# Designed miniproteins, single chains, continued (2), part 85

Each design is a single chain, and the fold is of that chain. pLDDT is the mean over its residues in the fold that is shown.

## One batch from the design tools (miniprotein)

Design m6957
Fold by ESMFold2-Fast:
Structure m6957 (fold): chain A 71 residues (1-71)
Amino acid sequence: SAEEAALRRQAASLYSASGINRAGATASEMLERRAEERDPARAEVFRRDRELNLEAARENEEKARRLEAEL
């Protein structure tokens, strides 16, 4: 059905967004490591960015799973 197709497209979009957020978290982790000893304040900013990206990824994955459950 059109409704079913729409739910599948929305779920796919959310999984894609989650992937982008996880890539962002990985980038922030690398930047945190580079800054750790030289600039603790910058390392803290990257740590927070990593946490926010991981949280966003989980939320998007959870939303996608809920949409799939409606199929």
Scores: mean pLDDT 89

Design m6958
Fold by ESMFold2-Fast:
Structure m6958 (fold): chain A 100 residues (1-100)
Amino acid sequence: STKDKVEELLKKIDELGEELVSILEEGAANNDLEKAEEEAMKLVDEIEKLVKKILELDPNDEELKNYLILKLESLKRAAQAYNLKKTAEKLDEIIEEIKK
């Protein structure tokens, strides 16, 4: 069903989000923010693709949109806390696209 497909994609976003936080933590620990930013941006690009797929499957689900915004806001705050400005900026762009 469409709901089952959306649930699988949401789970994948959660997994990528956990990987993103791990990259942020490792970048801070190793003092290699440039490498962390490059790796984080690749994950954010994958998250953007999954978000677009979800919105194509269920474009009029406002609760789903709000849930995606909440998850991406959490990741944006994490990126901001670790001072990954480009990553936070890209996440904000995705959030604004969902709000349209």
Scores: mean pLDDT 88

Design m6959
Fold by ESMFold2-Fast:
Structure m6959 (fold): chain A 74 residues (1-74)
Amino acid sequence: SFEDVLAEVAAILRESGLSDAEVAAAVTMMRDMHERAGHSVERVLRALAALLRKERVPGADEIVARIEALIARL
């Protein structure tokens, strides 16, 4: 389910050292993209991965690898 995907992403981000505020912002963005804008779960996850790389988040490459593994399991 999409809720399971959100929970998994939140766990990945928390384990990678992102703050509760940063995790909440990412979840809100994902909900808006999927539930309001109608984008696929895969597109939402790819957008998050691209944003993390663009913003040069510490550990972005490791986080993105975990997100890509999640996409492969959709």
Scores: mean pLDDT 86

Design m6960
Fold by ESMFold2-Fast:
Structure m6960 (fold): chain A 73 residues (1-73)
Amino acid sequence: MQQIDQYQQNAIQAIQNGDSSSTQQYSNNLAQAGQSNPDYGTQKLLQVIQTAGQAGNSSGAQQAKQALSKLNK
């Protein structure tokens, strides 16, 4: 699951930098890669959402939730 882990790391870094657009991009990339393993992708996106919430990045959290919804279709 190297691709999924990489996108999660990139999304978390974007959240820490306050970059909501990069958070959206990496969350969408994570959802795409997560199609091959939806349970793992869901777990990693939930961690991104939690990190965004803790960092006060509400926009990033919403974008990650949007990406998560695509895995559950």
Scores: mean pLDDT 79

Design m6961
Fold by ESMFold2-Fast:
Structure m6961 (fold): chain A 89 residues (1-89)
Amino acid sequence: LSDEELRALREEHLAKAEEAEKAGKYEEAARHYALAAHAAFRLGDYEAAKELYEKALDMLVKAGVLSEEEAEEAKRKIEEALEEAEKEA
């Protein structure tokens, strides 16, 4: 995927995630936030990737598929991984 395609995918999935969240479709919102986060990560936008991954985990808690404790642990690991990736870039 080109950078232009990754930017388009990030914006499309972010819009779909926000729409799903407003509709109370938290599992769908989580999937779209995670896909937007992945596109941001591939673009080297680690700050946006972190925020979007954390939002996806928040949606999974609201959907009842993760506990708050599981989401907090996953957020910590994502923060560590993204911080390390940024140092290597």
Scores: mean pLDDT 85

Design m6962
Fold by ESMFold2-Fast:
Structure m6962 (fold): chain A 80 residues (1-80)
Amino acid sequence: SNEGLKKLKELIEKKGVKEGAEEAIRQGAVSPEQILAINEVLKKDPNASPEEAIKKIEELTEKYFEEFDKLGEQAAKLGR
């Protein structure tokens, strides 16, 4: 959710990208979609600036929400 992204941003700004993101996950502040986005950013660009990492995480989180919604809709249509 957007509130989880706000907490993630504050922790990244305070602790750095990797440490801030890991702390947000430990606190349960982020959704599963946000965790997937965080892991992808850390894997592809572990030295990203806080601003770049936050932007990429926001974009990937929105994409994962859209894809999961589409998969749920498709499964409902195929279940008949």
Scores: mean pLDDT 77

Design m6963
Fold by ESMFold2-Fast:
Structure m6963 (fold): chain A 104 residues (1-104)
Amino acid sequence: MEEELKKKIEEKAKELAREKGLSEKAIELAGAIAAGDEEKAEKLFKELVEEGRIEEAALAVQVAIQAMKEVVEEEGESEEVLKVLEEIAKKMEKLVKELQELME
C-alpha cells in the first residue's frame, strides 16, 4: 500500500508538471521529489541548475508539494498516508538543504 501511494503521488506530480508546461527533466524531478527518491531528485535538480533552469526546478518542487496535498485529500488522512508523507518530508528536508547550498 505504501508503494501504491508513492506511485500515485509521483504520477500526480508528473501530471501537474506537464500541465504547467515544464520540461521532461523537470517533470521527472517533480515525480522523484513526490516519490521521495532523494538520489534521483538531487541529480535532476543539479542538472537543471547547471543548465540555468533554476526557476523550472523551483516550480517542480512546488508541483510535488501540491501533488502530495491532492493525494491526501483523495485518499484521506490515514496513519499509512501520514507515514508516507512524513518519510517524503524527511527526504525533502535533505534535498532542500542541498538546494540552499547550490543557490549560494
Scores: mean pLDDT 76

Design m6964
Fold by ESMFold2-Fast:
Order: C-alpha cells, then sequence, then structure tokens
Structure m6964 (fold): chain A 68 residues (1-68)
C-alpha cells in the first residue's frame, strides 16, 4: 500500500543518516520506495510487489551495516 511504501522510504532515509558508508544505497532504496508509493496510487497490485522488493533491499543493507 501507499502508506507502507512511504514508511519504508522514511526508514531508508533514517538508515542513510546512521550509516554513511551505505548512504547512497539507502537513498537509492528510499527513491525506489517513493516510486512504489506513486505506482500504488494507480495500481495497488504492482505497487505491493515493488514494496516487497524494496523491503528486501533495505533488509540486506541493514545486515551489511551490522556486519561491517
Amino acid sequence: TVGRAEEIARRARELAERDPSLRDEYLRTAKLAEDAAEMAKGNSGVGRMLVTGVEGQVRALEQRSQAQ
């Protein structure tokens, strides 16, 4: 949903501030989440799939932050 995508975008931006080494990756992920929110306004099914992909990317980046 739109709200979920917006929450993920905000979370990714917060993580970008906490980990400068992965900042660019988090900011790119935030933009993808914002795009997913916009897509969900026109097609909730496609938007939901994009949101799921972006959630996976944020999780992978968080794991990398914790390891390094």
Scores: mean pLDDT 75

Design m6965
Fold by ESMFold2-Fast:
Formats: C-alpha cells, structure tokens, sequence
Structure m6965 (fold): chain A 71 residues (1-71)
C-alpha cells in the first residue's frame, strides 16, 4: 500500500534522527508526526489498513520512549 510505504519511510526517518534530538525537539517532532498520522488515518477506507497504521504509530511512540532511556 502506498500509504503504508509512506508511513514506513516516515518511521525510518524518525528513528534515524531521534538519537540526535534534544527532548524538546523530540516532543515537537512526535507532535508533528501524531498530527500527520491523524490526517493519514482519516484517508484510509480499509479497516485492516487503519489498524495496521495505528499499530505502527504505537510502535514508533514506544521506540521514542526506549531511546530516551538509553540517552
């Protein structure tokens, strides 16, 4: 799915920059991604794709929390 491919790229980019960000920059980026996620999920008509996108967002948020603990 093009939407899932786009989300995968966004997640990869987020994970790549996360370790170099300050806590303030991290929170700002996470807020921005959350807003973008809400826009993407509103465009999804397939319930299975919506669930998949939601799980991906949860996983990305979890990775952000783990990275904070390792810094």
Amino acid sequence: SPLMDQFDQMEADFRAVLPSLSPEERDKLLDQLTAEFKKLIAQVTDPKEAVNLGMRMIAMSGEALVEIRQL
Scores: mean pLDDT 72

Design m6966
Fold by ESMFold2-Fast:
Structure m6966 (fold): chain A 61 residues (1-61)
Amino acid sequence: MSEREKLEEELRRLYAELKDPSASEEEKQAAWQRLQRVIVEMIERFGVDEAMAVLERVAAE
């Protein structure tokens, strides 16, 4: 899996965790912090336009 695909998969996993009603408050806080870091890393590595396209695609799922 490419670096981009790994980050996209991690982002998708974190979004799923944030939407999971069975996840604890602490788990959701940790997922939110990790989500912010993944977004920043995507912007730094691939640019804002690509990062925004991935975010929109994952959020729509």
Scores: mean pLDDT 79

Design m6967
Fold by ESMFold2-Fast:
Structure m6967 (fold): chain A 120 residues (1-120)
Amino acid sequence: FIEEIEKKKKEIEKIFEELKEEVKKLYENKASQEEIEKVIREKLGKVKELMKKVLDLALAKGLISEEEREDYLKQIEEGIETILEAVRNNASLDKILALIEEYKEFVKKLLDYLIEKAKK
């Protein structure tokens, strides 16, 4: 379990770095809001899928309840929507990157929490 979560944490961190780089390029190229939203949805959709697998494993091991799993999934979805809403409201590149970094730190803290819970 711990090794599996650590592997997914590394995969998630790589996705966030790729997202930041792609968003920077889109802003430099004056891409449309729709293009920026598409990249964010695709990259953070992969993060959500990996996190869902992590939370399913944590539930199966009795580390979290079904209610906690649903609450974490809701927070993961709300984080994505917060970033997308900022893009729709024509936020600056710096603001979008700051929101992506904040969301990355939230996801990493949740993964670290589950790792510590598994260490008993």
Scores: mean pLDDT 87

Design m6968
Fold by ESMFold2-Fast:
Structure m6968 (fold): chain A 68 residues (1-68)
Amino acid sequence: SAAVREQILASLRQLRELAQKNGFKEIAARVDELISRIEATEVADSELRRQLMELTLEYHRAILAKKG
């Protein structure tokens, strides 16, 4: 649905800002690519939550690695 897509896009934009702030250029670039694909309607609604979750987990792993 459009509402789910908008919520996922908002979460991805927030994740991009967090990744950029922490210097995780690769994660930020992958988030930007996913945003572009979603805006181009190239991603099925059933995949939106899973792809957001996968990128969020990668971000958390990067934060833990940075902390030591």
Scores: mean pLDDT 85

Design m6969
Fold by ESMFold2-Fast:
Structure m6969 (fold): chain A 58 residues (1-58)
Amino acid sequence: SQTLEQIVERVVGLVRGLSPEQAREVLRDFEDWMDREKVPQDFKDEAIARLREVVEAL
């Protein structure tokens, strides 16, 4: 089974290998997934902040 932390790390790894456009699409899909799965807001905010930093660095 995957923990939420492990899922975030895999998504971070994935977006680092993508173009900025593809990475933004993955980030949007991941935000939507976290909302549907009722992920705690604090966790969601931290995960999105970290992913956004990665995307902005591309």
Scores: mean pLDDT 81

Design m6970
Fold by ESMFold2-Fast:
Structure m6970 (fold): chain A 66 residues (1-66)
Amino acid sequence: SSVEEEAARRGGERAREAIAAHPDNEEAKQYAMQAVVDGATAAARTGDLAAAERALERGVKRAMEA
């Protein structure tokens, strides 16, 4: 669906930013990748872009704090 496509696109951008901030940190990279999965899963389950964005933001915050 378009919601899932948009969530994946935004998730990819956010993950790229988190990874770029910590390029040599495997833990940060794993959290960033998980954030994309969590966002996509929320989009698929709810069809709600806002729910996907909230799930993604929680994961990205974890990646940035790693």
Scores: mean pLDDT 79

Design m6971
Fold by ESMFold2-Fast:
Structure m6971 (fold): chain A 63 residues (1-63)
Amino acid sequence: SAAEINRLQLEIEIIETMVRMMDWMVERLKDSPDYAAVEAKYQQVKAEYQQKIQELQQQINAL
């Protein structure tokens, strides 16, 4: 349904916004001695969010 597609699209937009905000925050730490460790953890979290976006997009495509 259109309402279901709209909800899934909104969820994707929320996740994309969170990723952009996290990218910005992590970039601010680039000169920190902890940067490498923070970046490694963030890359794992980012991969999980990207997978979630892909799954949501597949759900939309199946409707």
Scores: mean pLDDT 88

Design m6972
Fold by ESMFold2-Fast:
Structure m6972 (fold): chain A 94 residues (1-94)
Amino acid sequence: ELPKWILELKKKSDEVPEEVRAFIKKLIEDLKKKSKSKLIDKEQMKKIIEEAMKKFPGKASPISILLAIVEAGEEVGFYVSGGAFLELYEELKK
């Protein structure tokens, strides 16, 4: 069960290069090993976006990276906080 707006967001995540997606997945795997929480919070998502943008300047937008974080979290079994995702998405949406 995926709402239409989530399907549109997944389409934007597909625009992220494989090298950027692999880097995000590694950061989430490392975070899962060290975290006492079952969810990725807003500050953790912001740090992943900043690190990905520093390592791969101009390769993906902050919103596309945020969507790739959600997808990588699903693959790793370490999910983003829905409220934190919505707050950060609204901040990045310009």
Scores: mean pLDDT 77

Design m6973
Fold by ESMFold2-Fast:
Structure m6973 (fold): chain A 74 residues (1-74)
Amino acid sequence: ADAKVAEFVAAAEAVAAITDPEARAISRQLLVQEVRREAGEEAARLVDELIDALEAGDTARAKQLTAELRRTVE
């Protein structure tokens, strides 16, 4: 569980760091689809929201979403 959550968080951070908007949007869709397949719909929703929080620089929201994701995949 911990390793998978760390993997999803790192992937979300990588997506949020993409500077090209089109490439970022494509990578976001691919990541959310992969999370949905591996961990289900709720985890996919949380990762999608985490990317939004990271793009906005909302550290508090990103921390909250990471905690919810950890609970969801355990």
Scores: mean pLDDT 85

Design m6974
Fold by ESMFold2-Fast:
Structure m6974 (fold): chain A 82 residues (1-82)
Amino acid sequence: SVDEVVEEAREELLRFAEKYNVPEEIVELAERLLEALKAGDFEAALEYAERLAELLRKHMSLEVAREFLRIVGETFGRVLKE
């Protein structure tokens, strides 16, 4: 279900954020993205993803930003298959 996919993604992203000390602003934006996906609001989710990518670029290393965005992208793909 979409709910299960979103809950798994939230756990993975929160664990990643703790490991790499991702700023709270970025974590909150990722949570908003996940809630938009859960609601089926793909337009809002894409807008959050764009803002998320911008903040990751400004605050995190390329390697950390790339991995965070990979998790987000995989979550979009899994939700779209449901």
Scores: mean pLDDT 86

Design m6975
Fold by ESMFold2-Fast:
Structure m6975 (fold): chain A 90 residues (1-90)
Amino acid sequence: SELERAYEEIARLYEKASEYAEKGDGEKAREYAEKAFDLEVELYRRLGDDVGESLARMRRTVVLRALDNGDYEGVAKDLKKASEKYRKLA
């Protein structure tokens, strides 16, 4: 379905971002995380899921702050959990 494909793409992008964070590549981690955040927010907006949209925006704020502070371990852990969540929804 369209929803399953959206969940798979979000999961894939968060997985890539997590992998780059694990490698200490903050620029690539940010690039892939921002792509995933944009798709995640757009998806929940289209679904009318205000709670889902709010949680996605909160994750964006937390992850971007962690990247700015060089907390690549925290970013990798958070985005891996997000990827696993969306993989289960797909």
Scores: mean pLDDT 88

Design m6976
Fold by ESMFold2-Fast:
Structure m6976 (fold): chain A 78 residues (1-78)
Amino acid sequence: HMEKLLEAVEALLAGDLYRAAEILGHPLTKENLDKLSEFGRRAVAASLGGTIIRELLPVNPELAEEVAKRLADALSRR
């Protein structure tokens, strides 16, 4: 499961929301993502990031913190 969470992090950082959502078990179609505004896509990214952090926290809190910092930085850059 840990490998899947890390894959989801890399997908989010690359801007691939559809892949990240699929990995986390919350599948989104390309068509659904295309209907979202830029703001909507950012909101989805934040939600998926929160899911990853919540899953990592009880297993590896140091990694969860590092992931949270990376995702927060990426989402707040614009």
Scores: mean pLDDT 75

Design m6977
Fold by ESMFold2-Fast:
Structure m6977 (fold): chain A 84 residues (1-84)
Amino acid sequence: GPPAPSPVAQVDFNTFMGIMKTAGITLSDDQKRAIQRMFTANQDSPASDFQQAFIDLMRQLTDTADWPPQVKQNWMNFIRFLER
């Protein structure tokens, strides 16, 4: 069905983007759109489905994004924690 706009989901996305910017992580416009779409598409999903979509997206971004190796390792460790 048509997506219902959620102020909470938009705030959470903006908060996440603020954290990435503060950490000095540069995201392309395509990467920003992918993250925003994942948050929007899964805002009404069960927590487990949201978590899986987040894991899948973060794996793709850590594999393809030009992030420092330490940042990629930290994200992979976090993903492993979420997959339990």
Scores: mean pLDDT 67

Design m6978
Fold by ESMFold2-Fast:
Structure m6978 (fold): chain A 82 residues (1-82)
Amino acid sequence: DDITRIARQTRRNGRRGFDDAGRQIRNLQRTVSRVPSMDIRDISSAIQAIGRISIVVRQYGDPDSQRALSQAGRVLSDRAVS
């Protein structure tokens, strides 16, 4: 539902909707910086949030945002298995 809502908002509002997704990406980047102090539940929630945002980001074809999401996801996944 949240992902459907974000996708609809982004499509309807164009760049402004994408800016909302960009704020969520920046929040995830800040969350990744806390990885050493996060438990596995917080890490799992962050990975799921990255997955939801990535669908919206792909619609705009922004490679920098896609790379940032991929990097954040990799860091969180590595932390979860370490």
Scores: mean pLDDT 61

Design m6979
Fold by ESMFold2-Fast:
Structure m6979 (fold): chain A 97 residues (1-97)
Amino acid sequence: SMARLEEEEKRRLEERIQQSLANFQKHLEKYRAEGGPEEVIKEAERMVPLLVEMLRKQAELDRLIKENRYDEYEKLLKELEEEARKLEAERAEEAKK
């Protein structure tokens, strides 16, 4: 059933997020041990929610492809492209100030 496929994909996404976060934390701990500044580490930790969001969006796109839901995949890609264009336009306007 679709519900079982969605549950399996959610589990794989959770495992991927946990693995990525574990690798990221291991890298930060090594950086701290090698004398990396705490302020840089704290800034990197603040980026974690953005990293998680990126992984979730990628998993959503991958799921749509695997389910042969190409119309929804193309729609999501267009929405993401439009969001990217809006963010670039906003940054361009901010840079003019």
Scores: mean pLDDT 75

Design m6980
Fold by ESMFold2-Fast:
Structure m6980 (fold): chain A 69 residues (1-69)
Amino acid sequence: SLEEARRLLEEARRLAPEAAPLIERALQDMDKGQALESLERAGVLTVLLGHEEAAELIRRATALVQSTL
């Protein structure tokens, strides 16, 4: 659900504040079905920074967003 995706992204933002702008953009665009590019960029950034838990939360949120499109 989009509610679960939002919860996961809020936790990811807490764990990886460097990715917060990309996560915030994804949250804003989620209702428009346009979050995927921002989620992809946030996922790459969190992997590069070594935030493994945040990267996994973004991956799970991305799957939930894709399932609602």
Scores: mean pLDDT 82

Design m6981
Fold by ESMFold2-Fast:
Structure m6981 (fold): chain A 106 residues (1-106)
Amino acid sequence: SSLERAALLEELAAEFDRSESLPARFVAAYLRYRAAVLRFEVGAATLEELVQADIDLGVEVLGVVVLEQNPEVATALSEAADRLEQKGLVTEAAELREEAELWSRN
């Protein structure tokens, strides 16, 4: 279950990575980080792999913040949440919607 959810998150991350926009790259990095957390919790990823995913996400956060694309990130996160809900990942979709709300307010 956790590994299946992680795989679906990585599939969606690859879809967002095909868009060369900074908000899409941020969403892809966020989804990969969440997948790494799920894998780590079941012993299928190392701490080093989780830390690398966190570093990769931090790089994309800096890019988005420096270029003031917070509303575009909120939109991309909401789009990703809708796609996750369609795949049956209701909990992960709700988490992304909460994240989108935080980005829309800053």
Scores: mean pLDDT 87

Design m6982
Fold by ESMFold2-Fast:
Structure m6982 (fold): chain A 70 residues (1-70)
Amino acid sequence: VNEKMKQVLEERIEQVREEAAKIEDEEVRREVQRYIDEAEEALKAGNLDEALDYLQQAQALIEQEKVKKL
């Protein structure tokens, strides 16, 4: 269970990194990258819930940035 969840979170981190690279606002992109790095560290420490929370924070910033351009 935990091993499968870890793999899913690793794939999610990769996807969010790709989305972050597309952000035109350098300040927001840097903030999203910080959350991604924190998620990676939490995942390495075995804190899956914390890793998921950081990924959700990164995703929220990405969505917020997309809405601002509309």
Scores: mean pLDDT 81

Design m6983
Fold by ESMFold2-Fast:
Structure m6983 (fold): chain A 86 residues (1-86)
Amino acid sequence: SEVEKVLEKLLEAGKITEEQKEELLKEIKEFEEPEKRKEAIEEVREFARRVAEELGEDVEEPSEEDLYTAALTLKLQEFLEKIKKE
């Protein structure tokens, strides 16, 4: 899992605790539920369309896997920002 690899590197760098890694992995696992995954993909797809329109770029629509990876990345970033503020 790409998320697990990122969390492993963050743990090795001392940026997160083992408990924080476990809790985030639990949240990501819940996020992988079919309905949640579908909603996340649609939200990122709509956001990507708006960004492309504002930039005036004629870009190929990202795959569902790319959109899901982007959704997971945003979720991870939100979690890391929350940790930094605590």
Scores: mean pLDDT 71

Design m6984
Fold by ESMFold2-Fast:
Structure m6984 (fold): chain A 87 residues (1-87)
Amino acid sequence: ELEELLKRYQELERRYVSLTSAANINRAGYETSRLLAERSSPENREKLLEDAERSRRAAEEAEEEARRAKEEAERTKREYEELLEKL
């Protein structure tokens, strides 16, 4: 159904934008925690490096989800356009 494909496409586009934003925020968090770890006492350094690693993993996960959302959006757009051509 045409309307369902359009809604799915729009949802995937919004998801891509949100995930890209989340990835950027987590990349910034990684950099901040890493820099703080360099300036910290040995007692605090381990925790800050752990926080940095969590932010790095979160960024990578969001980047991968954003990539999948973009690919799905492009596929859905092609399906929508193909269906329009048959009308």
Scores: mean pLDDT 86

Design m6985
Fold by ESMFold2-Fast:
Structure m6985 (fold): chain A 65 residues (1-65)
Amino acid sequence: SAAERARAMGEGAATLLRQLGREEEADRVFRATKAGDAEAAAEAVRNSGMPEEADGLRAALEAGR
């Protein structure tokens, strides 16, 4: 489902950020994704330097409503 895709995308981005030592940014992405907050999740990913991933995550969260 779209909700399952959104969780996988958000968890993937958070995992990548943790691997890069960016734990605070990873926690922001994870929490916003878990809350279903499309704009907050997308902004956290975009601010981490991943604009294409941010757009995909927003779309998946919006579709998973």
Scores: mean pLDDT 81

Design m6986
Fold by ESMFold2-Fast:
Structure m6986 (fold): chain A 81 residues (1-81)
Amino acid sequence: DPEAEEQKRQQELKKQAEQQMLEHAPQLGRQVVAALRAEGRVLSPEQAGAEAEATLRHLFNASPEALRRAGEAARRAQLAA
């Protein structure tokens, strides 16, 4: 069934996109924090996490798991700074 095959293809593409987002979410979260710091913003770790999550939600409509990973990476990066 060509329609069933297309649905499986779309599900696989969505799965790949979700996997790519999950893999890159920590790096994207760190990049958001780095960009805000370059703009002169002084962020707490919690604020850094919130900004990373807001950015990924706005730009990519990212899943809750991707937002969690990005926020966690952003908070850890800010704590290490």
Scores: mean pLDDT 82

Design m6987
Fold by ESMFold2-Fast:
Structure m6987 (fold): chain A 82 residues (1-82)
Amino acid sequence: MEEYEKKKQEILDLVNSMENAFNKKDQSERDKIINGNTEKAQKLLEELRRNRVPGVEELEEEVNKKIEEIKKKYAEYLKSLE
């Protein structure tokens, strides 16, 4: 139970940090946060899936949708800088 709550909070914090990264002035910092936090969040979701924790399917769907939206917006932003 403790491990689930900790990982769930960590995933949510990672996603929130990705959204807030768009407000950073440093492009290098944005890249590091968005790409790094995506990988970390996906790894934590995989660990929760392996443990068959109740509610993980709903959390995974919500987080994956949010990450995909953030990545799409970030890819469009990066293209605008070329």
Scores: mean pLDDT 75

Design m6988
Fold by ESMFold2-Fast:
Structure m6988 (fold): chain A 71 residues (1-71)
Amino acid sequence: KKSELVAKEIGHVLRIIGIGLEQGKVDLASKAARAILQGKDEEHLELARQLGSPEAVADAEAAIKYRKEIE
């Protein structure tokens, strides 16, 4: 269902925001979240990489995958 794919995408984006909150990099995490919601997949992935967390990068890759499936 399309609603399940949207929920999965948003779930991964929220995890990136959570990582940014714990690291004190809230502005960077917020920019990453905005990028994917605007369809800017490459910008989202690059911003997630800048968080320096392998978990953030994995969540960004998963969010992009679900966003592409929604197309």
Scores: mean pLDDT 80

Design m6989
Fold by ESMFold2-Fast:
Structure m6989 (fold): chain A 89 residues (1-89)
Amino acid sequence: MKEKRRKVIEEVAAATMHLMAAFLSEDEEERRRHLELAIRHAERAAEILGSKEALEYVKKAREALEAGDFEEAMRYISEAINAAEKKAE
């Protein structure tokens, strides 16, 4: 359990960092890169935790990103992170 918990904390921290970087980015390519990384880290945390709620938000974030809706993607990534943190409690 200890190793899984540390990996979850690391993945959530990485997802949060990239989400914040995307929010602060003025360059669309840089924003997209950070959102892709945030989604990947949130997905890993959700998979380790078995959080169906977080995985559903990850799916919605990917769909929003593919549609070019960065605001919606950021919202869903934030929800995925929150769901993963709640499940880790």
Scores: mean pLDDT 86

Design m6990
Fold by ESMFold2-Fast:
Structure m6990 (fold): chain A 73 residues (1-73)
Amino acid sequence: SLEEQKKLMAEITRKVAKEAGIPESAIKSIEEAILNSDKLPTKEELKAAFSRFVSEEEAEKLAEKIYEEFKKK
């Protein structure tokens, strides 16, 4: 279901962001954005969310890693 896919993406996002040293407050903000979305976030939308907290280059790498992990499950 969409709800289960969003929850999985949020869990992967938390793990990847935590490993990258992103602050808990930022992780919670991004998780809430994913879970409250009407659709599964795109890689570009994940990058945009992270770019509020890290450099554009780092945001791209985080979004890419999250999407790769999500597609493997």
Scores: mean pLDDT 84

Design m6991
Fold by ESMFold2-Fast:
Structure m6991 (fold): chain A 94 residues (1-94)
Amino acid sequence: MEELIEEAIRLIEEAIELLEREFGDDPEVQKMVEKMRELLEEIKKEKDPEKILSLMLGIGSEIQMVAKKYNNEKLRELARRLTEVINRIEKELK
């Protein structure tokens, strides 16, 4: 479980860095990045795996939306990998 959460955090951080590097001039992306960073810090402080999962699902949805809007293959791959990790976390919560 802990390793999956750490992997999801790394994927989210990679997505934030990519968004800032490739789309940092877009005000909508800047607002989304700020929101993702706030959620990521909340994930790092949270002890309840179910709450962590909920927060990660929110971030994953945002990354998928941006990947589709900007047709960015690297973001799509990060969103896919994050979804796989989130699904594994969900399975381990039972």
Scores: mean pLDDT 81

